# Designed miniproteins, single chains, continued (4): the designs that were tried, part 59

Each design is a single chain, and the fold is of that chain. pLDDT is the mean over its residues in the fold that is shown.

## One batch from the design tools (miniprotein)

Design m14025
Fold by ESMFold2-Fast:
Structure m14025 (fold): chain A 76 residues (1-76)
Amino acid sequence: SALDVVEKAIDRLVAEGRLSEEDAEKARRFFRENPEVAERVVALAAAGRYAEAVALVEGVLSRDNASSLVSAIASL
């Protein structure tokens, strides 16, 4: 599912030291509460529409962390 893709990307960024566990937990909580946003972010990333995907995540994470997450999602 899109949620599984997003959670895998979050886990990878934490393992790489690129995302704090605090920010990871904020992102996990947000996407679990808003699974339709997870679907949109994954679809936008798959379509190469990275700026739009980042904008959806910027409400929960900083722009840099949102960009890292979208890049990680796109690489899965």
Scores: mean pLDDT 87

Design m14026
Fold by ESMFold2-Fast:
Structure m14026 (fold): chain A 107 residues (1-107)
Amino acid sequence: SELEKKLTDEDPEVRLEAIKELIKKGLEEVEKNFELIKKLLSDEDPRVRLTAAKALSLIVANSKNEKLREEAAEALAEHLEQLRKDLEKLKNDEKTKAFAEEIENGE
């Protein structure tokens, strides 16, 4: 799909927009792109990592697929320390503070 191409784009802004679009489209689209989103937990851009974590948290909270919930929870647990550091870094930078607040408040 077009979103799958954007999730693997060389530009982190394109990858970030693609994950945000998937979240906006809802749980089904996030589940469909689970493997790509999971890979983005290791992305070079902390905003991409945090937004990927937000997408996977929707699976953990809302998916009817037990195996996907378990895999998403395990992936988040493996990246928890890095994601915590990413969030604190973005909260302490005026340029990214608003983004960090959106992630933290589930918006």
Scores: mean pLDDT 86

Design m14027
Fold by ESMFold2-Fast:
Structure m14027 (fold): chain A 84 residues (1-84)
Amino acid sequence: MILKIVIPNFKSPYIPHVLVELTVNGEKKEIEVPSFLAPDGSLYISVPVDVKPGEKVDYKVYLIGESREDRSRKLLKEGTVTVP
């Protein structure tokens, strides 16, 4: 399935790929995904996940490449979602 994550108040002229850390049943998986910056200033991220409906997924979204240089990871959002 696809997990949708929204990060409000994202300020950057640069629309990066983001690194998403998923924790499912104690297993951590990191995926780089493209993002979409909406006119309201929110960053929209769609992450493919291999989970069963009703499972809980812990997520952390990191900014990679805050500018012209691709530098250290910056945490943008974290949380837990139940997949439908």
Scores: mean pLDDT 71

Design m14028
Fold by ESMFold2-Fast:
Structure m14028 (fold): chain A 84 residues (1-84)
Amino acid sequence: SELEEAVKRTKEAAKRTKEYKALADANPDDKEAINKYIAAKLRAIGETVHAALLARKTGKYEYAKEAQEAAEEAGIKTDISPFL
């Protein structure tokens, strides 16, 4: 389903955010590394919001929670309540 794919994309984006955060933390003076981390984090936020909107449309709120939990594990605080 489109909702399952959205959750999968959120998990993949969260994983990339963790990877880029590790690179940015290891290279604090590297603006490119920092910018890649910020871009990855913004993408993960977008995917989490998209999953929340699809969960609202389908009434399957457990998928929105799964997406939010994946984002939180990557250190991304996204309040999805306004999108539910």
Scores: mean pLDDT 83

Design m14029
Fold by ESMFold2-Fast:
Structure m14029 (fold): chain A 91 residues (1-91)
Amino acid sequence: SEVKAIEEEARNLLKQAEEDMQYYKDLAIKKGKSYAPEAIKQIQETTDAGVQGMESLARGAKSEEAREIARKYGEEIKKLGDKYINEIKSY
């Protein structure tokens, strides 16, 4: 079904975004406080790219249910980005 296909693609985009965010968080920890601004910028760019990917999925979706799933995952990516940025700021 379209709903299952969109959800699978959305899950893959979320997973890729989380892996990229974790990479920049690990670099911020390794390189120290001077790298934190660059890590935050990269996480923001990763968040924006992920949200744009979900918006593209929503635009291509034929059903409202599939569009709502893509929007939901877009919001999850935004929350994930905020979480990683806050973790870097608190380190």
Scores: mean pLDDT 89

Design m14030
Fold by ESMFold2-Fast:
Structure m14030 (fold): chain A 81 residues (1-81)
Amino acid sequence: SLEEELRKRAEEMLELLRKGEYEKALALAQELSREYPDNEVAQKIAEAIAHTTEQSKTLSEEERERLLERTRDVIERLLAK
């Protein structure tokens, strides 16, 4: 399903952010946005990942982990709508 595909892509991006692979995470978010330009949920997931990527660059590992948990919750709420 599209929901499962979006969840899988979001989890991949969050894992890259956890590892400090910011450029790769941002590239995947931009790719998601380009692939689903008319899908509101996909656009909001891409925006959430891009925002989290920028914030993560200035945070400690512990603060980043908490931010990633909050971002995952946001994405799960988007997918439940």
Scores: mean pLDDT 85

Design m14031
Fold by ESMFold2-Fast:
Structure m14031 (fold): chain A 61 residues (1-61)
Amino acid sequence: MKEILEEAIELARRLLEQGVPVEQAIAEAVGIVLRNVPLEKREEAIEEVIAAVERLAAELA
C-alpha cells in the first residue's frame, strides 16, 4: 500500500509541476488508488492521497 500511495502522490506532483489543475491531479491520483488498493482500505487511502496532493499544491503555490 505505501508504494502505491507514493506512486499516486508522485504522479500528482508531476501533474501539478506541469500546471495541471489540483482537481485533475487529485482525480488521477485517486484513480491509481481505486485500481490498486483493496476495497477495505480505499477510503483511508483516498483521504490520505487527497490530503497529500492538496499539501503539494500549497507548497507549489
Scores: mean pLDDT 81

Design m14032
Fold by ESMFold2-Fast:
Structure m14032 (fold): chain A 55 residues (1-55)
Amino acid sequence: MITVSGSLEGTVKDEMEKLAKEAGLKDDQYSLVDGGVPPGFGTGEDALEKFKKLL
């Protein structure tokens, strides 16, 4: 498996949370792993793109 840098992980999580709030999602409608992204989404840019598609 490919690992990503920690600096990108933090930014992606914050962006996902902001997008979820803008779309009117509640915290129980999505799951963010501590220091990571939801299972099955992958990491970094791919995870953000998949999350955005669900909104």
Scores: mean pLDDT 56

Design m14033
Fold by ESMFold2-Fast:
Structure m14033 (fold): chain A 63 residues (1-63)
Amino acid sequence: GLLDRLLADLAAELLAQKLKAELPDAEVTVEKVSSTTYKITIKLGDEVKEILLTREQVIELVE
C-alpha cells in the first residue's frame, strides 16, 4: 500500500545516512529502480559497489 511505499522510501534514506556516517568519505546514493527495488551505490576512492535491495530488505536493515 501507500504506507509501505512511504516507509520503504524513509528506510532507504535512513540507510543512506547510516552508510554515510559509517563511511564519511564515501559518496552514497540511493535510487529507486522499480516499485519494489532500490539500488544503493557506494563510491569510495576508486571503488564502486552497487547493492540491489527489495523494499522489505531496506526496511529490515534500518529497523
Scores: mean pLDDT 77

Design m14034
Fold by ESMFold2-Fast:
Structure m14034 (fold): chain A 96 residues (1-96)
Amino acid sequence: MLGKEGYEKGKEGLELAKKGKEPLDVPRAVGIAIAGIGVVTGAELFGASEEIKKGGEKAMQAGVAALRNGSADPEALEKAGEGVRLSTQALLEETG
């Protein structure tokens, strides 16, 4: 369930990141993109479920989209951050 929740939150964050007009928290967006890459890499390395990998991908895409747009809805980074947190927890539960 956590893997699916992480994926859904990551998707919400990505959609909001494409539409943002507020000043971007660049360190936060970079952190989310890197964390998403970490989840994808961990999922590949440890053979975690597809949902966990997709969650990391969506969080990474949300951070990158916000950086490319130069602005983001404040909820975009919050939802993407929640997505990466849930996907990381799911990865640890599946592999630890």
Scores: mean pLDDT 78

Design m14035
Fold by ESMFold2-Fast:
Structure m14035 (fold): chain A 61 residues (1-61)
Amino acid sequence: MELTIESKAVLGDLAFGKGTVDGVPATVFLDLRTGAAWAIDEATGEQRPVDPEAAAKALGV
């Protein structure tokens, strides 16, 4: 899984950033409390799971 992040932010226990997941524009989320990670496709709104370690590395947490 390839993650690129263009901009990132943290709100409370949620880290997120806009970028791409496997070349598809998406917003990536990481719940710092549970360790769950997911992405929302920017065009369709489709949610997909992502590797939490890859998300943490890409988001810099």
Scores: mean pLDDT 81

Design m14036
Fold by ESMFold2-Fast:
Structure m14036 (fold): chain A 88 residues (1-88)
Amino acid sequence: MGERARALLLRTRDNREALREEIERLAESEEEKELALRVLDTLVAAAEALAAGDREGARAILEAAAAEFEAQGLLEAAAFFRRLRDAV
């Protein structure tokens, strides 16, 4: 499980510019764009922590994002980040 989550995060980091461009093309609203870019930036930050060997830091980044999204009523995003946290 951890290897798949790590691979996803590192691949997201490596493709961050292409993913940012895709978000800008596909977003139907400014709010959707801001949300998707915030998700991308969180995944990149977690990937950089993992690449540096800081697994606890990566988990803290993912949990902080999950708590923020949960507080905003974005329960699916919160569940996604907590699943990634548990997998790394």
Scores: mean pLDDT 85

Design m14037
Fold by ESMFold2-Fast:
Structure m14037 (fold): chain A 64 residues (1-64)
Amino acid sequence: MEEGRERALEAGRAGGGAGAGAHGAQSGYDMNDVEKGGELGRREALRAGNEAGAEAARQMGLWS
């Protein structure tokens, strides 16, 4: 369970849409675990992207 969720999060962070495909390919888990992992992966990918974008803007002085 934990491993499946961690892989789903990693797949989501790695590729967004591509990560979703990878998640599906790795779905040998219970439907509940797949659903939760996929949702967490997508949410984590979005938040990681937003945070990385904000940090890049700050480093470039766009927010100073």
Scores: mean pLDDT 54

Design m14038
Fold by ESMFold2-Fast:
Structure m14038 (fold): chain A 74 residues (1-74)
Amino acid sequence: TSYQYYVDQYGNTDVSTLSELDDDVKTTIQNALNGTDQTSQQVSSVMIQIAIDNQGQGMTQTQIASQAINIVYN
């Protein structure tokens, strides 16, 4: 399953909605965050940068991940 599918469907999804998705969908998103391939590493690096730049702004992990995926694929 491609990350682009999940970006298109869930890239801007709220944390609460994402938490209620099927485990396979959640696992695919988590694999993007924890993967070792170049695309997953890029997403992970962007997530870290977003978290640092927005420290204390109350961003959730899902919001950070969603933004990182959208940046990498846009």
Scores: mean pLDDT 55

Design m14039
Fold by ESMFold2-Fast:
Structure m14039 (fold): chain A 102 residues (1-102)
Amino acid sequence: SHIIRQARQLVAESHRIAQELRSKGYSSLADLVVHTSELALQQIERHVAQGDMQGARQYLGILQEVVDSGRQILRGIQNNDASSVTGGALRLIGLELDILSQ
């Protein structure tokens, strides 16, 4: 399905971001990005299998936010901007908790 292809592309992007984070010594943040993206993908696949396209789109949005948060962290590291790194990390933790609470 189109939504599964989009989700897989976002997960691939999350892995690319994670690899860059690990190369810069941020392995825990890299693990958080990958783990949260994989949790979102599992929910997208589950909702698609159940015919719940609204739920699948909701988790696709969360997966996009995981990627955006990872990009914010990388940009913060590149620019020596601690507030962007902290903000991105807190957002990732919030997204993981949102997925796990449902």
Scores: mean pLDDT 90

Design m14040
Fold by ESMFold2-Fast:
Structure m14040 (fold): chain A 68 residues (1-68)
Amino acid sequence: SLDERLAEIAARAEKLAGSTEQVTVEFEGVNAKTGEKRKMTLTGPRYVVEALLETNRALQEEAERLKK
């Protein structure tokens, strides 16, 4: 279930909460008004970044399930 997946993500983040490891993620954004492409970087604690990415994936999969 979604609740179980979110609990697993939270448990993994909790184990890594003492880590000082930082990660940098690069992504490309597009300005909606001009169509200009911009490269952006986000730097943050690995455990936070990974928890956010996993949570987003879990929510996307649940939304897909609800549409069917």
Scores: mean pLDDT 71

Design m14041
Fold by ESMFold2-Fast:
Structure m14041 (fold): chain A 65 residues (1-65)
Amino acid sequence: MSDEEIAKEIVKETGLSMSQAKKIVDIYKESRGDTYEALQRIISELGLSRETAIKALQIINELSK
């Protein structure tokens, strides 16, 4: 699945904007599988709740197989 398709699924499941979803995907890729680092960056850089950030990361982990 493409990065854009993953971002679109995040938008569908969380209600975030497409630009926010794309930034989440980029943060995850830069974190090289470090889910804790990705979670902290999503919360600090995008101002999202921990619950929303966890949901987005779960979507990425399931679709990035």
Scores: mean pLDDT 82

Design m14042
Fold by ESMFold2-Fast:
Structure m14042 (fold): chain A 74 residues (1-74)
Amino acid sequence: MVENVEIKEEGDSIKISGKYTGKAIDITYELEKKYGIKPGGAGDENTFTVSYKGKSGILKIDEKNKTFEATLKP
């Protein structure tokens, strides 16, 4: 479950941040389902490519603090 999700448009970039409970892999599913933030084609554990409003970036997940962040660029 994702919590306290913030999506901020800053110039050319979109910043996404939030907290989560459960498994890191479920973050990408919930971001797509609830916010339309789509997972990209490839990613490592704790690092996933995401896209939103035609911008793309890397979602970084901190499993110890149960937080995530991404900066999406054109």
Scores: mean pLDDT 77

Design m14043
Fold by ESMFold2-Fast:
Structure m14043 (fold): chain A 65 residues (1-65)
Amino acid sequence: SKALEEGLAVYEKDVQILQNQAAAARQQYLVNPSPALRAAAEQLQQQLDQAVAYNAPLLERLLAS
């Protein structure tokens, strides 16, 4: 269904954005190590992990429909 396709596309886009942000923050920390950059990288990684975990049941339901 269109709703299923739209829901999956939004989820994938949001996860990709968080993945890119987490990777960029990690790269910044590796180039210029500081407590602030380390904390930023860890926070973005936690946000990514939470988004994936939170949306996993919805994704399973959408894909099963």
Scores: mean pLDDT 77

Design m14044
Fold by ESMFold2-Fast:
Structure m14044 (fold): chain A 61 residues (1-61)
Amino acid sequence: MLEQQELAGRLAAQYAADDSLSTEQRRQALLDALLAAGVPEDWARQIATTTELAIQQRQAR
């Protein structure tokens, strides 16, 4: 479980740095990457949503 959490965090950070994609494209790409890495679907969706919230907080500055 810890390995899955660490991997999910790395992927979220990588995709959060990509401002060239639209919110929808970035979220889908992150979700696909998480699923390909074996992260459970429910958790992958939660991580994608949380990552978008973090990006929105950064952009609101």
Scores: mean pLDDT 73

Design m14045
Fold by ESMFold2-Fast:
Structure m14045 (fold): chain A 58 residues (1-58)
Amino acid sequence: SPEEGMRIFREVAEEMQPERDAEIAKLKASGKATYIELLLFVADWWDEVVAKTLARLA
């Protein structure tokens, strides 16, 4: 159901948040990541959340 899909999506996003935050901190600490590269990383992260959510629904 759409409601179950949204619940799983939220759970996956929450589970992946520490890994995302750690990777962003690592990129910032390197001093080489531009603001655009950080935005693209966040976009790719959301795509991964969607993929994992769909896998759990299958």
Scores: mean pLDDT 79

Design m14046
Fold by ESMFold2-Fast:
Structure m14046 (fold): chain A 83 residues (1-83)
Amino acid sequence: SSGVLEETKLMFRAIALLTDLEVLIRQAEKAGDEDKKKRFQELLRKAQEWYKEYSKKLKQGEITVEEFREELERLEKEVEKLA
């Protein structure tokens, strides 16, 4: 149970990542890049499952804000490498 403001900011950052992936999928589709589209769709699926699991754990105090941030940063780096 870290500060509510810090937790809220990380939640918005995670939602921004999910939104960015949806935009990247649409851009790949418009470009006709089926391989890139499929890779972004797989990353979105992984990010959605992580967000569902880790947001619940964070709210229940089962993980720290730092642990949530660390996994978020790993996903962000994976997206950057693919983009």
Scores: mean pLDDT 86

Design m14047
Fold by ESMFold2-Fast:
Structure m14047 (fold): chain A 95 residues (1-95)
Amino acid sequence: SALEKFLASLPEKERERFLGLLEGLKSVDRPSRFSEEELEEARKFFESLSEEKQIELLEAFYDLLTSKKSQSEIAKRLGISKRTLRRMFEYLERQ
């Protein structure tokens, strides 16, 4: 999968950091900003992308989690709206 390839491309320390950040997000009981239908659309969109584009999106997600880039910079680079980006990232947080 794209996730497995992305994780395999990271040094061990960076992989542990990424997984730790994801678990931290999952442990926070926050109300969903998106409906189950919107998250399903995000899943379909992600799965419709090439593996290279899926990896690019995962790299962008990691850049956001590590504060290397802002949501605005990532959205501009990927050519999508910040709302679409937030939906995709909430989907990735739940996987």
Scores: mean pLDDT 77

Design m14048
Fold by ESMFold2-Fast:
Structure m14048 (fold): chain A 86 residues (1-86)
Amino acid sequence: MDEEIKAGIADIYEALGNLAMRKGDYEGAVKDYEKAVELYTEALGENDPRVAEAYRNLAIAYEKLGQTEKAEEWRKKSDEAERKAA
């Protein structure tokens, strides 16, 4: 029950992050995607496809901010989670 609620709230944060990205608010997108990662990881575990997607979105947001090292770290986590989810 609580895990399903957390995943639902994470879906909302991911949607808010996507909206922030479309507006060019990359710092806002990072905050929203970080919250989505936190809640999805708690609800579904680190290797769930939803967590992998949130990691990928977070990496893209960091890349847009010019924070290349952080972007690479999150992209690697996304790639690992996607491989383990397959």
Scores: mean pLDDT 84

Design m14049
Fold by ESMFold2-Fast:
Structure m14049 (fold): chain A 108 residues (1-108)
Amino acid sequence: SAGERLAELMGLVRKAILGEDTEGNLRELSEVLGVPVEVVREAIEVAREAHERDGVALPMAALGALLGMASGDVEATREFLRAVRDDDWDALAAHLQELARLLAELLA
């Protein structure tokens, strides 16, 4: 189901952010999402820094990383995490809607 696929993706993203078997998890995310491993690596690094240095909650960091990976643009991860830090609920709602749209296309 879509929910099971999303849960598996979020689990992989979370493990990658926490540094658990980083190269294995990055390769699996690259294969599942059909995006270059370098895009995956950069999105995870940006999300890890936001989690470790800026205190962004792990689930929010993982959503930001997934948005950048699914869009193929790491700037989307940075913009999402900035909206989280700024409590910009309008920007967060727009980013979450875009993530849902991208995931519907990739995981349908």
Scores: mean pLDDT 85

Design m14050
Fold by ESMFold2-Fast:
Structure m14050 (fold): chain A 64 residues (1-64)
Amino acid sequence: SAAADALLAAGIAEGQALVARGRELLATGTTREEILHGVALVLRGIGIAADAALRAGYPLSAAP
């Protein structure tokens, strides 16, 4: 449905935005705290994108 497609697109976009923020921190960060925060944002972004895909019917067995 259009609503389901919109929710998937929104989840992927949110996940991508967090990954981008995390990568920026990893590229510019010099402290342990900045590096760990960057890693946490990347992992959170991946988790949000994965959750959106699963809710849209993407099977876990097809995801590496």
Scores: mean pLDDT 83

Design m14051
Fold by ESMFold2-Fast:
Structure m14051 (fold): chain A 73 residues (1-73)
Amino acid sequence: MEALRAEIARILEAHGVPAFFAELAAREAVRMYQEGASPEEIAAVVRRGLSRVVSEEAAEAAAKDIRALLERV
């Protein structure tokens, strides 16, 4: 799960999310995934959180990338 968390954080930083917020969002996403949440549900929660830090366009793009990653795990 450490590798998954690092990969999610990397995706978030690539979309302009500051490192601290990227780490928090990645940790929450991994926790939700471990609790059985769907990739779609996780992506929606992440997108909502990110819209407070980056543009809505960047938040949507980052959420789509995270959803795609989680669907491949």
Scores: mean pLDDT 83

Design m14052
Fold by ESMFold2-Fast:
Structure m14052 (fold): chain A 75 residues (1-75)
Amino acid sequence: DEKEEEEGLKLLEKHKEAYELGYNIAKEGIAAGLSREEILERLREEAERRGLSPEERSAMAAGFAKALLEHEAAA
């Protein structure tokens, strides 16, 4: 658990742009009233368009998860 969190933080440091991308796409999607599924599809399309590595895609997914947690905490 904690070891996976530490590994995630290292990925965030290395791939901060991908993390911020995932976070911003999720925030914009939530603000636009998109479903979780629609937001995930946009993340997938953007990752493919940019040719992101598996590590960058993991960081992007972490950013997405952060935005969802913040939204759910406010509900």
Scores: mean pLDDT 76

Design m14053
Fold by ESMFold2-Fast:
Structure m14053 (fold): chain A 80 residues (1-80)
Amino acid sequence: SLLEEAKKIAEEGLKELEELYKNKASEEEMMKKIRETEERLQELLDKITDPEERAEAAKIAHEFRLKAEEILEKHRKEKE
């Protein structure tokens, strides 16, 4: 289902962000990965015609953003 695809995209995006964090990638590279993942999620949202499923996919996208911000914040704290 599109909802399962959205969940997988979010999980893969977070895993790749954690990898960038561990490899000491730049904030710019991490931000780019967040944008790419959000674009993929938005493309799925645009294909969902059922408003209930669209709302659930939007929650997945929002949860991804919150978790991505947590990883980015860890990166910022280690910058010093």
Scores: mean pLDDT 83

Design m14054
Fold by ESMFold2-Fast:
Structure m14054 (fold): chain A 89 residues (1-89)
Amino acid sequence: SVDEAVETLLEKVRRGELSIEEFLEAVQKIEKKTQELLADPSKSPEEVRKATVEELRKMLESFGVDTSGLSDDEILEAVQRTLGRLLEL
């Protein structure tokens, strides 16, 4: 679930297994790639969204999150909720 994904990431940060800076840098790298894809007139918005979500899934899995049960919308929600919580720490 989205709640389990967010909780897993926050717990890793609290334990020092994942730094806030590492998470932010990973998200920013994906944001930059998304901007480059959006500038490509051969790409539809749907193709850009799908590519972005796939990169976010790989990022979350690299941080130990199981994304197999999450929809594309739930992946985006998990990342946004994690960012919001980390910026309050």
Scores: mean pLDDT 84

Design m14055
Fold by ESMFold2-Fast:
Structure m14055 (fold): chain A 76 residues (1-76)
Amino acid sequence: SMDFDSQIQQYQQRLQQNPQDGGSWRNLGDVHFRRWLLTGSQQDLDQAIQSYQRSLDIDPNDVDSQRNLDRVLSLS
């Protein structure tokens, strides 16, 4: 199986300890985005969007989060 659940759990644990870790929010968004592309899960789409938005709330200049949010929104 793809290790999506383990990656999500790891980033969620990091974010429970440090909710201001914009990089972990971006990485969580990436995992949900990749799983959505594979499965079409609406929950993964919603979580990818929310995670990228939180990353950008912390660091508005995170070009990777901006780029990936734009991609998610263009594909949804």
Scores: mean pLDDT 88

Design m14056
Fold by ESMFold2-Fast:
Structure m14056 (fold): chain A 96 residues (1-96)
Amino acid sequence: MEAEERARTVIVTIASPSDELREKAVEQIRAIAEEVGAEGVEELPPYSPNTRVLLVRTRSVEARRAFVDAVVALRQEMKEVSIEVRDAEGYDLTAA
């Protein structure tokens, strides 16, 4: 993956023992991606049960920031769902 693509890519990991809450979180994250004008959302194979992984390609670093901020707000609303937001190198994009 080229450096410019990495700077615009977000990996979202969604975990909950509830299938309904995982599906709701995925739907909300896909809606946020559409709202910020992402180039695409790809679902990756999960590494464990009760987990879903989305790779989101945004059009710019600014669009990635807007996406991350919206997902952080969603995480506060969906406290029973674990939502991790990382770049392609594994850095936590929600850390201060």
Scores: mean pLDDT 81

Design m14057
Fold by ESMFold2-Fast:
Structure m14057 (fold): chain A 81 residues (1-81)
Amino acid sequence: SAEDERRLDRAIAAAYLEMLALADELNVPQEETDRIVAEFAARARAVYERFLAGELSLEEALAEIRRITEEAKARIRELGA
C-alpha cells in the first residue's frame, strides 16, 4: 500500500541521516562515507524491490533496512577509530 511504501521510505531516509550524522561526528573522510552510502543505497533499493514484488512483508523489509543500517554504521565507526 502507499502507506506501507511511505513507512519504508521514511525508514530508509532516517537510516541515511543516521549514517551521515555518525560519519560527520567521527570525521570519516568524504570518499569513504560516499562509498558506504552508495553500498547502503544499492542494498536498500534491493530490499524495496523485494517488498514491492511481495517477497518481503513490511515488517521484514523494515528489519532488513535496520540490519543493513547497523552494518553500515559499524563500518563508519571502524573508519572513525
Scores: mean pLDDT 90

Design m14058
Fold by ESMFold2-Fast:
Parts: sequence; C-alpha cells; structure tokens
Structure m14058 (fold): chain A 74 residues (1-74)
Amino acid sequence: AEPRFTREQLREVLDELGVSEETRKIAEEVFDELGKDVYTWEEVVKMIHKLLEKGVDIETVARIARALVERLAA
C-alpha cells in the first residue's frame, strides 16, 4: 500500500514534536500552498522542501522528517 498521511496526522506530528508557533504557522501556509488533505511520501518531501524554503531550521525539519519516516515504517 502507498504510504499516506492526512493533514491532521501531519499536524499531530508537529504537536508531538513541540514545534514553535512560528513553525506551525509556516506549516499551515505550506499545507494551503500544496492544497492537499492527503499526502503521499512524494508530497511529504515537497512539504519538507517548502518548510526549508520558508526558513524553518534544518534541525526542526530533520526532526519532522524522522518522525514521519518512523510512522511510515510502522
């Protein structure tokens, strides 16, 4: 089965990681720009690139990517 994340599941990951309110706002902007409620892994990678482009620090992005990969492997 193709791995998929809902927008709500992505929000849950951000909440669990305790990202800043500023990072949360940037993530919501990225969700709106991508215009999707369900994300394939390809679209998650696009989201990660957009977070970096919008100035989210590499350490925070790496934590998000790691958490999503862990959920993917489960």
Scores: mean pLDDT 82

Design m14059
Fold by ESMFold2-Fast:
Structure m14059 (fold): chain A 69 residues (1-69)
Amino acid sequence: SEERQRAFQRIYREMVEWLEQNPDSSDSEIQRLVEEGLKRLREAVPDLPEEQLRNIGENLLRHARSLRE
């Protein structure tokens, strides 16, 4: 539904914004954010495939790593 897509976009955006605002975060802090965010995404979009959730998590972790120099 459109509401589920909006919830997905909001949750995903919040995760990305947190990572970009906290580039000096530890690996454990980043992992915790991603895990909690994926839980929220599963709740908001219960028909989202598990493989897609894993791919989203991996993409977020990769993005977080790319923000470090």
Scores: mean pLDDT 84

Design m14060
Fold by ESMFold2-Fast:
Structure m14060 (fold): chain A 67 residues (1-67)
Amino acid sequence: DVDKKMEELMARSSPESQELLEFLHKKMDEVGQKVKEDPSLDIEELREEIEKELQKLEEEKRRKLEE
């Protein structure tokens, strides 16, 4: 349930980070579709990579907002 996870992340994140949650939602949808087309893909690994990229985006997003 992507909506529930997004809601939890929003509650944990600052208002400025909400746009990053939209990015995460889009990435999760892409992963879901890829796995449906190619079930040999590792969803867990892809999810962890997205988490790491999200953290990097949060840092860059904050820096850009201060601009």
Scores: mean pLDDT 68

